Designed miniproteins, single chains, continued (3). Designs and how they scored, part 82

Each design is a single chain, and the fold is of that chain. pLDDT is the mean over its residues in the fold that is shown.

## One batch from the design tools (miniprotein)

Design m10834
Fold by ESMFold2-Fast:
Structure m10834 (fold): chain A 69 residues (1-69)
Amino acid sequence: MGEALAEKRLKMQKELEKVMAEMIKRHAGSIDLQNEMTDLIRKLQAGDISPALEERIKKLIKKAKELIK
């Protein structure tokens, strides 16, 4: 059971890192958005994941992808 959660967490972390790097490269998104994404990455690295945090991460990834196009 722990492995499935760890894999899901790692996938979300890599997706956040990827879209954040793309946003920075394209000078897209606000500093506030970048800071929020950084905070979420840190929480995932700490292994601190909940359904609420997962939902927040999904919303941020979607928003970031819309900005980078």
Scores: mean pLDDT 75

Design m10835
Fold by ESMFold2-Fast:
Structure m10835 (fold): chain A 120 residues (1-120)
Amino acid sequence: MVEQIKQKLEETLEQFQKAADLLKKLHPELSEEVNKLLEEIKKLIEQIKKAVEEKDYEKALELLEKLIELLREFNELAGEVLDQFTEEERKELAELWGKLVQKFNEAYELIRKALEEKKS
């Protein structure tokens, strides 16, 4: 369970890094803000992994809520320039975002299940 959760969190970070790199490539003027969000997300994912390793699943879920907020900030930042994207670029970003959300939801469900098993 713990290793599976860590893997899904790493996969979430990988998809976020790809989306961030694409956004920075298309809009270099956003690089500072994107890099700041990426560092905050990376730090938060490490904190979630530590909470999971300590079997503090309640803390892990609280930290996931903060991660959702940072992902919203990234989506808002991308939204500011979305009208300047080509159809193909929007499709590529949407695909990366979809994979990110999928991996995040898989991590969330594993943590929720682990919390329920711990309470029994």
Scores: mean pLDDT 83

Design m10836
Fold by ESMFold2-Fast:
Structure m10836 (fold): chain A 87 residues (1-87)
Amino acid sequence: LSEEEKTLLTALASEAQTLLDELKNGKISAEEAIERLKELGKKVIPKLSEETAKKVEELLKRLIEAIRNNDFEEAREVIRELTALAL
């Protein structure tokens, strides 16, 4: 990954973790969290290489489905994978 891609992915993972924490604490709804994740994806994905963009899009889809299913363990695993991708 380029240094720019690492920075973008680190920021994306951090924002996703913040949204997950706000959701767990009842500060936002699942629907609001999903909308914000889709907005983050729209900002970040066009700036990534094709292969990295595909991986990030699949991880975001998994995260959104985990949130819909109230599966916080899966959501944490996806955020871990997103963080590992930034390394």
Scores: mean pLDDT 85

Design m10837
Fold by ESMFold2-Fast:
Structure m10837 (fold): chain A 88 residues (1-88)
Amino acid sequence: SHMDELLARLREILARIQRILGEIAEERNLTTDPNDPRLDEQEEAVLEEARERLEDDPLALAVFEVLLEGERNNLSGEEMLARALAVV
């Protein structure tokens, strides 16, 4: 079905984003201490690097921006999923 195709495509995109973020975190030895005052600066650097690595994939970049906007606006996982599916 069309919905199964959209969900499969979204899963592939989310897996790619998760792999990229994990690779960047590993490469940068990111702190796991939530009280580190550099955490926000490290997060901004990670997000910028992720955007650069996604430049060749406009759908994945669009999904990534939806996830960032959802986090910024404290959206539920269900609302973020709905918005991500709308751009895929």
Scores: mean pLDDT 80

Design m10838
Fold by ESMFold2-Fast:
Structure m10838 (fold): chain A 88 residues (1-88)
Amino acid sequence: GSDPSLLPKVINLAREGKYDEAAKLVVEQLKKAGVDFSDTETVVLDITSVARLIEPFVGKESARKLAEAVGKELGLPDEDIERAVSLI
């Protein structure tokens, strides 16, 4: 499900360099959406999709940093984090 207030909050946190706080909001939303975190390929694509969604508002560097922070918050291996970031 989409929360209309989530996107502005994530954008504002990313603009302030608060990537870890933004990542926690993204992870909470993915949990509410019923994402299976054991499905690494789907999780990588979901992280990339969120980062791409905010990229026009925060720029590519901040979008990539958010993707990395989300991957770290989920405890993904570095390889899977790099894969998500590479798709932005």
Scores: mean pLDDT 83

Design m10839
Fold by ESMFold2-Fast:
Structure m10839 (fold): chain A 70 residues (1-70)
Amino acid sequence: ALSAREMGRILFETGYLPAGGFRREVAPGFVPLTRETADLAAARAALEGRSPELTPLSDEQVAAILEYLA
């Protein structure tokens, strides 16, 4: 099984999070997803906004990404 940190790394490297964080530049009120984002709900919204075809992320997957970015 993947560790939480390894899951976060894979999600980051495969395009859920670009290097330097994630943001939806054309959307008003976008939230950059970086290690500074501690709000799981905001982090999930930012990640899911990256691709409408992605399966919704669990709290554990969002937490894994935040742990990787820390």
Scores: mean pLDDT 51

Design m10840
Fold by ESMFold2-Fast:
Structure m10840 (fold): chain A 93 residues (1-93)
Amino acid sequence: MEKEKRIRELLERLARLLEELAKRSNFEDQVELSLLLIQVAIAKILLEKGNLEEAAETGYRAAERAAELAKRLGEEEIARELEEIAEELKELL
């Protein structure tokens, strides 16, 4: 699989899961999730500029933090999906 396409798919999945968490979150967690969504947007810009390694690393860090937040919110299934995304992004580095 082409690295660029895979990173894009993982970043899109990460953004969808972050949006889902935001719907179920209090104000403080919504602020943190909004910052993570900005981080994913930055990763997508890096990807479009051909910076695959920085895009994957930025996405990986966002996914790890998102997984931790999902666990804190009791969203165990979403947390597992976020951990899978983080692991795949790390493997693409």
Scores: mean pLDDT 85

Design m10841
Fold by ESMFold2-Fast:
Structure m10841 (fold): chain A 72 residues (1-72)
Amino acid sequence: MSLSVQRVVDALRRVPELADLPDEVLERMAQAAVDALSDPNATAEDIRAAVTRAVAGEVSQRQVDAAVRALV
């Protein structure tokens, strides 16, 4: 993976609500967040929507919210 995605994964692993998630799930969340952040007009809601789509049905909304809070 890219350095940016790996750094986001490392940041997400430090979030208590996400500490028990598999690395594959954290990597998909990180990739979605990095891709959303590549648009300079992206809002926190756009990032939240992208992460939610990447891990649909695998994590709770509270875990998505915790991830977005850690990244913005």
Scores: mean pLDDT 80

Design m10842
Fold by ESMFold2-Fast:
Structure m10842 (fold): chain A 91 residues (1-91)
Amino acid sequence: MLEPIKGIKEVKIEIDPNDPTKAIVTVKAENRETLVEFLKKLMLYAEEVKVLEMNDTELVVELTFENEKALEEAIEEIKKLLPDAKITISK
């Protein structure tokens, strides 16, 4: 059982319209330590994680999943981990 992560403010998930196994995730958090904790959780669900940008309050990553269903399941798990965060999903 994974405990909810505190201190994540916003998560934007942009699914690639040409490849439903890929998404760009933008995360805003209170501090860098919270971003690192969340990044470690993403690495449990994704086949590949590419960090595009990172600073003390924002993380942008490209995630690749095994298939579209794995991406959809990861989004639902992320929602469970971040009950207090604003989550936005686009295709």
Scores: mean pLDDT 82

Design m10843
Fold by ESMFold2-Fast:
Structure m10843 (fold): chain A 80 residues (1-80)
Amino acid sequence: SSEEEKHKKILLESLDTFIENIDQVIAQTTDPQIRQQLQQLRDEVKQLKKDLEEGKVSLDEALKRFLDLHKQYLDLLAQQ
């Protein structure tokens, strides 16, 4: 549906913003272990974006993965 296409577009834009936010946090992170975990998280977010663009994941599955990745991000921020 056109609504599903709009949701997919918004989610892709949200994933791009999330990647930019992770990159900004990495630049300010002095702990090498946390930095490595943030880099791994960034790679997972990029992979999710690619999978969603290529139709390898449904919108519902992409939303679930996005929420899980956001939780991991918040957990890493709380360690700083």
Scores: mean pLDDT 90

Design m10844
Fold by ESMFold2-Fast:
Structure m10844 (fold): chain A 59 residues (1-59)
Amino acid sequence: MAIARQLAEEMGISVEAAEDIIRAVKEGVLDANALAKRLGISVEKATRAIMRAAELLAE
């Protein structure tokens, strides 16, 4: 997915992590703390990635 690659590059995370965040946003299942723990990133970074993924999906 092209959006996943863009999000991964912008956020400095793996493509797999970006795909997981995009899927969570699409399904409306948002828990930044749980995502941060699962992906090994900070809660602040997870929150920013979720917001950016939502923006990319709205286009």
Scores: mean pLDDT 79

Design m10845
Fold by ESMFold2-Fast:
Structure m10845 (fold): chain A 106 residues (1-106)
Amino acid sequence: SEKIERLQELVNKFIKLFLELADKYNLDMLEVTKLIMRILAAAQDVILAVETKAPKEELEKAVRDLEAALQEAIDFAKKHAGDTPLVKEMEKIAEEIKRLARELLE
């Protein structure tokens, strides 16, 4: 699915930006890694729910979990790096991921 490929691309871009931010601002790499692993797990749950045609409630839960994981990463980034250009780019990508994930609920 074209939407699944786009979701994977956006998640990978978000992770790349988060790692760049972590390097530039000397963020706690253990916490950054835990947040990245949570995002990857949640994204895989969304993809699996779509590809297996899971019940709508399961897909809705997977989308909520992904939205929560992205928001936790943004909140961590803002707390430790402030409202920097990299954080603003991460927020834009997170909003695009959330929009695309919600479109998968159609």
Scores: mean pLDDT 90

Design m10846
Fold by ESMFold2-Fast:
Structure m10846 (fold): chain A 78 residues (1-78)
Amino acid sequence: SRREAIEAEASLGVMEILLSVAIRYKQPLTEQQKQKIEEVIAEGRRLAAQETDPEMRARLQGNIDALEELYKEALARE
């Protein structure tokens, strides 16, 4: 639904901010944080695949891609 898509976009955005802060201050990620990031990405991908509105799909995919790149950077720094 549109509400689920908006909530997923918000969750992705919050995770992007938290991960950006962790990278900036060189804070190592815990296993629980890694699991949560991966769960948020997986849920975002599921909702993007079901989204029929091209604009909302593009917004979800953009946030998923941004979070995946930040997560990849964080892992490469370990």
Scores: mean pLDDT 83

Design m10847
Fold by ESMFold2-Fast:
Structure m10847 (fold): chain A 107 residues (1-107)
Amino acid sequence: MTEADKQAAVEALIARRKALNEEALKNKDKRIELSHPFAVIEELVKEIATTPDPELREQIRAYLESIGMEEKTIEELVEIYKNEKPEEAEEKIAEILNKHWDELVKK
């Protein structure tokens, strides 16, 4: 799979997240600040944890596995987001992603 294909898939998932947030009518629009690869992955992990759409969850999981994340790591990130306060979750997620930086950057 090419980097362009991966980027297109990520952009599509981000667009779907925005649509779901708008449709929920209970949340203000959150801007996704995509200044760093980790920011994209953090938003994708949040989608797995929060989305009511089982197909979107599976697509995001498959994408994260395609860029070299292990299933156990994906589950750990989702669990952190669900169980921790948002600010603490973001710090822990960033720490875990830094441990996998070499694999994420190579892909």
Scores: mean pLDDT 61

Design m10848
Fold by ESMFold2-Fast:
Structure m10848 (fold): chain A 73 residues (1-73)
Amino acid sequence: SNQQQAAQLLFQASDYASQGNGDKAIQLLQQAGQLDPRVRSAVDEAIRLLQQGNYDLAAMVARQAGRWLERRA
């Protein structure tokens, strides 16, 4: 489902952000927001944090959004 795919992308984005790969994290975050609009605000926040160099907070936001989607399955 789009929800499960979005959650997977959010967890992958969190991992890339934690590894310092902001470009890949942003790409995956954008895909997650397109698949499930309910996480769009969290996606926008995580992208903003990555652009500011705050990779740890961006990873946490992405992971939290992914967990939130899984709880709705």
Scores: mean pLDDT 90

Design m10849
Fold by ESMFold2-Fast:
Structure m10849 (fold): chain A 104 residues (1-104)
Amino acid sequence: SMEDLIAKLDAIVAALEKAAGGSLAQQKAALQAARDVVVEVYEKMKDKFSPLIVENVRNLIAFIDDLIENLDSLTELQRKLHLIAVSGGIVLLIRAMEKIKEKE
């Protein structure tokens, strides 16, 4: 259900915020988990999203993929800021899904 997907995204936001203060391995694991849930949301919800939201979700997935690939080359501060940015992108996705739920 959409409520189950929102709950999964809320859990990912909390995990990313915790991982921002963690090890490189913990950050990588949290980003991989975030990617899996965002992709699940995209595949299940894309037909209900506006074209702008679809593009934003695709861009978020691409950003997470690039961040995972390059995480080892970033400074500790850069890693923290990028994990916070991913968390923020997911919060906006949750808000978009809540708006769709209100219209149903």
Scores: mean pLDDT 89

Design m10850
Fold by ESMFold2-Fast:
Structure m10850 (fold): chain A 76 residues (1-76)
Amino acid sequence: SDAARLAELEALLRKTYAGTYDPEKARELARLLVEYGVDAEDARRLMNMPPEERRAWLLARAPERVARLLAEEAAL
């Protein structure tokens, strides 16, 4: 379910960015990822991409919303 994917993605972001974790930013990012069919495995792949490639991938799928989240790339 979308709720299960959201919870899994939030958990992944929390583990990856412990100490710099912002619950609201992580939740919004996780929600966006679920909306566009990105699961935890895809999110791990995105975190390992160069920033330019990650940005291009996200913009291709959600240009308007991703533009608002570019400052939060550290959360990926």
Scores: mean pLDDT 61

Design m10851
Fold by ESMFold2-Fast:
Structure m10851 (fold): chain A 85 residues (1-85)
Amino acid sequence: SMMDRLQQLIEQIRNSTDLTEILRLVDEFLDLIDTLPPDEQIRALEQLIEALNERLSRETNPSKRRLLLLTIDAIRTRLELLKKE
């Protein structure tokens, strides 16, 4: 199911050590949720933010940390816009 695929992507993001892979997985996740109802998109984005924050907490490279923070900020912006619908 779509929800099973989203959960698989979250697990892959959580376990990946390659930032380029994480960013590709994030893009796939965002593309998939665009077809979901707004309430399900909100829940999915909250799960994505949680997974990225867990990854950020383990990242020691300053440039990678900055890119993860920018990615999280972009996702939070999408979440905020969805909540205004």
Scores: mean pLDDT 87

Design m10852
Fold by ESMFold2-Fast:
Structure m10852 (fold): chain A 59 residues (1-59)
Amino acid sequence: MESSELILEAQRLLRLPETGVYDEEVREAVINAQRAFGLEETGEIDEETLRALKAAVYG
C-alpha cells in the first residue's frame, strides 16, 4: 500500500489532481507509464516507477 506522500508525488509527475488517494485513475495512469517505460505493469508506485517518471519529467 502506498503512502500519501508517494501518491501525491506520482500524481504530480503524471499531471493528475493531487488528492493523495490511490484510486482507479491513479492506478491506470501508473500502469500506462510502466508500459511506456518497459517496466512490469503492477500499478504500484515503487521506486523504479518513480525514478522513471522523474527522469521523463525532469531529465
Scores: mean pLDDT 78

Design m10853
Fold by ESMFold2-Fast:
Structure m10853 (fold): chain A 80 residues (1-80)
Amino acid sequence: MKFESEEEARQKLVELARKAGLTDEEIQSLLDILDGIAEEYKKGVSDEAVEKAVRSIADFYDLPDEFIEAAIEYVKLKAK
């Protein structure tokens, strides 16, 4: 999955999380966690560590693989 902007990726993440039944508060908390992962990635954390963190979050909230792909791209776009 590929996005042209951080905003496009964020919109897709919100869409997928709402479809999974998350509340607006849970979606905001999830986005805050992803923003934290992006800050760590910017500081030099590996791609593998980002993937593991995103997969752990998706498993916790029972989110689909499409969310994992979008979240990894969001983290990479936000860290640039």
Scores: mean pLDDT 82

Design m10854
Fold by ESMFold2-Fast:
Structure m10854 (fold): chain A 87 residues (1-87)
Amino acid sequence: SFIDSLNIDDYSKEQLRKIERDLKEKGSGTLDGPNTGVLLHTDKIAKHFDAKVTVTAFGKTVTLEGDDAVAGRIAPPEMARVDFTRK
C-alpha cells in the first residue's frame, strides 16, 4: 500500500492508517502530539488523499500545499497539531 511504501517506522505507519481512515470516513483527520514520521511525510499524504494540511504550533496556523506541505518543516512534533481535510 502507499503507507507501507513510506520509509518510516511501524508506529508512524499505524498513525497514518488512522488518518487515512478518518479522511475517507469523515473528510478530516487530526494528529495531536509527537509523531516525527507523520510530520515528515504530510506532503505525500496530502497528495495521495487529495487533502489539505493545516499545522497549528506556537499559536500560529499555516495551511500547506503541494510539495511544500511538510509539517515537520514548520514545527517540532511535540509542539504541533496537524489537521488533514479533503478538498
Scores: mean pLDDT 70

Design m10855
Fold by ESMFold2-Fast:
Structure m10855 (fold): chain A 78 residues (1-78)
Amino acid sequence: MSRETLLDGIETAIQDLEQLKSDNPSNSELQEITEKSIKKLQELKAKVEAGGDVTAIGQEVLKLAAETQKELEPLLLK
């Protein structure tokens, strides 16, 4: 994976979470989970921009995505 591809992926993930947050303004638990994940993605983006290891950061992004999905599933399953 190129650094540019990873940066694009992180930015897209942030935008998707911001949209999910915007679409669910009354769900306080979803707001907290999405804000936490956005902050972590922004930190990972900063590491990529600072010349960090793309493979290691890519693995952290995948782990964060899996953890976020697991936390959001019970809030989206009605």
Scores: mean pLDDT 82

Design m10856
Fold by ESMFold2-Fast:
Structure m10856 (fold): chain A 70 residues (1-70)
Amino acid sequence: MDMDVLMKVKGVGPVLAQSLIDHFGSVEGLVEFVRAGGSQDHLSKVKGVGPVKATNIIEGLKELFPELTN
């Protein structure tokens, strides 16, 4: 379930989705991190995430969860 949601984000494949879940514990944890104003720099500390992928993850989550843009 959690990986399927993350894989809807552009550039997030199964390996990267698993790394994000391993770091944040869940999709809900990652969404809350972004809602709280989490940065690309913090996301880039996740294994397999570079600056470009971190930006794509944040923007993709905002597209999937419009409340993150408020």
Scores: mean pLDDT 74

Design m10857
Fold by ESMFold2-Fast:
Structure m10857 (fold): chain A 76 residues (1-76)
Amino acid sequence: GLEELYGIPKKGMELILKPLKAPNPSLELLEENGGKGLELIEIPIRLNAGQVHIDLLEKAKELYEKLKKELKAKLE
């Protein structure tokens, strides 16, 4: 449906980006929001959506790993 192909992936990306707006986000907050975001973006791929969603998931994974490394460096 439209929600699985468009709405849910958009919400997933918003969850991954949400920690960027926090003044001092925890790794736990990033992992919770990032994990949920990646799960949401993956839904269209499981429904055989197509390359646009595969590309989005790859970019989302790269963003999540970058944010995790940046926060880990600040906290450790």
Scores: mean pLDDT 70

Design m10858
Fold by ESMFold2-Fast:
Structure m10858 (fold): chain A 85 residues (1-85)
Amino acid sequence: MTVEELVQLISDTIEESIEKNLSTKEMGDKLIKALEEAMKSITDPKAEELAKKVIETIKEAIKKNLSVSELAKKVSDTIIEFLNK
């Protein structure tokens, strides 16, 4: 899995979760599960690093009781910062 494929997986999972009116915890748990499954097939070290950073961001958002929109924004910000370093 490439960085671009991982970003698409994250985007699709967030969009589906919003459409299904999932809670922040439900969206976060779904994203973490999808990322952990994806990590089993990641051979690109950059994609693995991004997946780990996104998982950390999701866990922090759940701990802080952020809204679904705030979780989505923090995940997006994490991806943008990772790609622009």
Scores: mean pLDDT 83

Design m10859
Fold by ESMFold2-Fast:
Structure m10859 (fold): chain A 93 residues (1-93)
Amino acid sequence: SSEDKAILLIEITVGMLRIAAAIAKKENNPLADVLEEVSDRLDELAEARDVEGAVKLIEEFIKFLEENYPDDPFAQAIKKGLENTLKAIKEAL
């Protein structure tokens, strides 16, 4: 179903953010903690099948990265990945 595809895309997004968190931790990047928190919350929303909640969280995190880290290449790469997955989730619905 379109909902099952959306949940799968959210789970892919969780995996992407967990990889980013691991890189951030290794490099002592302060984004590590927020990446881990957002990925854990997003994973819980996917398990609950709360697609609307997941979309809202992704949109809020994109805005956070844009407002707080506009000149950080690592943060901007994460933001671009999130924008791509968000577009795919919305197109699946």
Scores: mean pLDDT 91

Design m10860
Fold by ESMFold2-Fast:
Structure m10860 (fold): chain A 101 residues (1-101)
Amino acid sequence: MQEAKELYQQGLNYLNQGDYKQAIDYFSRSRKIAEEQKDYELEARSLLGISSAKLKMGDIDSAEKYLKKAEELAKKIKDDITRGVLLIGVSVGKLTIKKAK
């Protein structure tokens, strides 16, 4: 059985290869385990991955939905550096979506 972090890494591998459907599957599986474990960092990272894959597929509305969920989770992260890095990722995603509209 793959652990949530391994599933997330496979999601990144598929995203980099342009296999966006497989990337979403692996990120979604990672997200589910992270959510059950209250791992807000991994859950937020997985949602950012899904948002990126959706944006590359041209599904801008879905990408924006997942980006907002990632932002809400990032705000729950107590470590200031980890929260800051994730919120920068969210801001980059928002700018990319705005340019695509």
Scores: mean pLDDT 84

Design m10861
Fold by ESMFold2-Fast:
Structure m10861 (fold): chain A 98 residues (1-98)
Amino acid sequence: MAEERQRVLEEIKEYLKKGDIDKAIEVFLEWARKQGLEDLARAAERALTAPLDVKMKLVAFVIAWLEGDREKMNELIKELEKLDPEIAALVRSAVERE
């Protein structure tokens, strides 16, 4: 499991280096669906149709989630609440289930 999370994290970071934020979100969406992480999958699906600032904050949250950085996740949830309260609710639900 840790090895798979690390692989997904590196793939997301690689697409971000290329400036392809939509592909970074799509990589996470496919992984979240395979893991049965329904709230995170719904957040990613919504983010693909959202403005760039929402996409950037969701990708930052996903990176923090995969790294296990709970403090960073909580900070990003507060930023997402200002930009898209529905995505913020979905990612908060996922954090509470851990």
Scores: mean pLDDT 84

Design m10862
Fold by ESMFold2-Fast:
Structure m10862 (fold): chain A 93 residues (1-93)
Amino acid sequence: VVEEVRRLLDEALRNLQKATADHPELAPKTTAVGLLLAYASWAVEQGDFEEAIRALEDALGLVREIKKQLPGNKDLEKAIDALERALELVREA
């Protein structure tokens, strides 16, 4: 579970960075997502699934806000999918 969650968070961050590479105005939100994903990864490693869930829900909210600025972006859709799958795995743990 921990390794699978970490893989999904890396996938989400990679796709988010790809989606926003040409949008420096989104840097504050992408940075906030990156920090939340790092915290979620740490929380999962500590067995703190409640904190991981909270961080992932916050990250997902921010990525959805970014998607409103970039509608139809396939890389953002992949980032959202990866985060939703990670959240489901953490909720089952």
Scores: mean pLDDT 84

Design m10863
Fold by ESMFold2-Fast:
Structure m10863 (fold): chain A 63 residues (1-63)
Amino acid sequence: ELEKLFEEAEKYIKEAEKQGKTDASNRARSLLNAARAAYEAGDVEAAKQLFTEAINVAKEALK
C-alpha cells in the first residue's frame, strides 16, 4: 500500500526538519510531490521508486 510509504516518508522528513536538515528535507519533499504526481498518472512503479528515494534522502540526512 502506497499510503504506508507516504507515512514512512513523512515521518523521516519531519525528523529531518526538526533537526534542521533543511536541504535534505526540501529534497525529500520534492520527491514526495513527484511520487504523488506519478501515482496520479497511473505510474505505480515510478511512484514507489520516488517514495523510496524520498525516504532514503531523509534517512541519510539523519545519520
Scores: mean pLDDT 82

Design m10864
Fold by ESMFold2-Fast:
Structure m10864 (fold): chain A 76 residues (1-76)
Amino acid sequence: SAAKEQELREKLKEAYRLRLEGKFEEAAELYLEVVAHFEEIEREIVLLMVKGEYYTQQQKYEEAEEYGKKILELLK
């Protein structure tokens, strides 16, 4: 339903807000919860975001940048 999709998008916004606050583990948990309920393309984007944040936290910036580029390609 439209109401359910709006609820899930609000959870995604909350995850993004937590990421901006440096709470990467909490953001990743919400991203994984949300990905279970989105369409395949939105699910792929969320998974790529989570992987990018994981590599950034591990200081693997080249790998993190690759995931960012994959997200941008999907948003074309």
Scores: mean pLDDT 75

Design m10865
Fold by ESMFold2-Fast:
Structure m10865 (fold): chain A 92 residues (1-92)
Amino acid sequence: SELEALRARIRALAEEAEAAEGERREELEREAALLLAYGMLRQLAAARGLEAAKRAARELAEQDLAAGLAAGRPELGRMAVEALEEALRRLE
């Protein structure tokens, strides 16, 4: 499924970050999150237009914040939202 493919990609990028330490690890984690968000939103914008990508990003941001809270890790939700916002900025 698309969700399973997305999870596998996130895990692969996170695995590379786990091989690093300190500031390097944090940098790789932020870059991985941004790359994932950008790739996804760019594909959606190409298929359905920029307005559809902006709407999807808002819906995903709400879902990511809720998922972070449910997992007891609200910081992950915030990181995902920041990645979505930066990805949208790059698409404009």
Scores: mean pLDDT 76

Design m10866
Fold by ESMFold2-Fast:
Structure m10866 (fold): chain A 68 residues (1-68)
Amino acid sequence: SFDDLFQQLVDAGRRLDTDRVRQLMRQIRRQYPDRTDDVVSSVSVVIMSNPDRQRSFQVGRAMVDASR
């Protein structure tokens, strides 16, 4: 379901798991394209809350790229 994919993406974003964020974001874009923008906005907040600024920016950029 969308909720399952969204929770997995939030969890991956919280851990700064770049590869998993890319894969899950691409899957959400394919299956739920109308929700992609809201997902990017919500998960960006989670990623950017991480104190590792360099890695959080890299993961955030990877997610935005995968959303396109």
Scores: mean pLDDT 89

Design m10867
Fold by ESMFold2-Fast:
Structure m10867 (fold): chain A 67 residues (1-67)
Amino acid sequence: GPAEAGRKSAEAARRAAEEGDATAAAVSFWQGMKAGGLTEEGAKRGVEAGYAGDAKAAGEWAVEGAV
Protein backbone atom coordinates (compact mmCIF):
# COMPACT_ATOMS: atom_id res chain seq x y z
CA GLY A 1 0.00 0.00 0.00
CA PRO A 2 1.02 3.67 0.04
CA ALA A 3 2.79 3.45 3.44
CA GLU A 4 4.92 0.53 2.21
CA ALA A 5 5.74 2.42 -0.99
CA GLY A 6 6.74 5.40 1.14
CA ARG A 7 9.08 3.26 3.24
CA LYS A 8 10.69 1.75 0.14
CA SER A 9 11.11 5.26 -1.28
CA ALA A 10 12.71 6.43 1.99
CA GLU A 11 15.12 3.48 2.05
CA ALA A 12 16.10 4.02 -1.60
CA ALA A 13 16.59 7.75 -0.99
CA ARG A 14 18.69 7.07 2.10
CA ARG A 15 20.94 4.63 0.22
CA ALA A 16 21.33 7.03 -2.72
CA ALA A 17 22.25 9.89 -0.38
CA GLU A 18 24.82 7.68 1.38
CA GLU A 19 26.41 7.11 -2.04
CA GLY A 20 26.39 10.89 -2.63
CA ASP A 21 23.71 10.69 -5.33
CA ALA A 22 21.39 13.50 -4.28
CA THR A 23 19.48 13.36 -7.59
CA ALA A 24 18.57 9.68 -7.09
CA ALA A 25 17.53 10.48 -3.51
CA ALA A 26 15.24 13.30 -4.68
CA VAL A 27 13.71 11.09 -7.40
CA SER A 28 12.98 8.36 -4.83
CA PHE A 29 11.15 10.86 -2.59
CA TRP A 30 9.10 12.14 -5.55
CA GLN A 31 8.08 8.55 -6.38
CA GLY A 32 7.02 8.00 -2.76
CA MET A 33 4.97 11.20 -2.84
CA LYS A 34 3.21 10.11 -6.06
CA ALA A 35 2.32 6.78 -4.42
CA GLY A 36 0.76 8.71 -1.53
CA GLY A 37 2.99 7.00 1.03
CA LEU A 38 4.69 10.17 2.28
CA THR A 39 3.31 13.32 3.83
CA GLU A 40 3.83 16.48 1.78
CA GLU A 41 6.16 17.88 4.47
CA GLY A 42 8.09 14.62 4.82
CA ALA A 43 8.62 14.35 1.07
CA LYS A 44 9.69 18.01 0.82
CA ARG A 45 12.15 17.75 3.71
CA GLY A 46 13.49 14.46 2.36
CA VAL A 47 14.17 16.03 -1.05
CA GLU A 48 15.96 18.95 0.64
CA ALA A 49 18.09 16.58 2.76
CA GLY A 50 18.85 14.44 -0.30
CA TYR A 51 20.07 17.46 -2.26
CA ALA A 52 22.27 18.33 0.73
CA GLY A 53 23.65 14.76 0.76
CA ASP A 54 22.50 14.17 4.34
CA ALA A 55 21.45 10.52 4.33
CA LYS A 56 20.55 10.48 8.04
CA ALA A 57 18.23 13.49 7.78
CA ALA A 58 16.73 12.18 4.51
CA GLY A 59 16.00 8.80 6.09
CA GLU A 60 14.54 10.32 9.27
CA TRP A 61 12.21 12.68 7.40
CA ALA A 62 11.00 9.95 5.03
CA VAL A 63 10.32 7.50 7.89
CA GLU A 64 8.41 10.17 9.86
CA GLY A 65 6.43 11.09 6.75
CA ALA A 66 5.66 7.52 5.63
CA VAL A 67 4.92 5.65 8.85
Scores: mean pLDDT 67

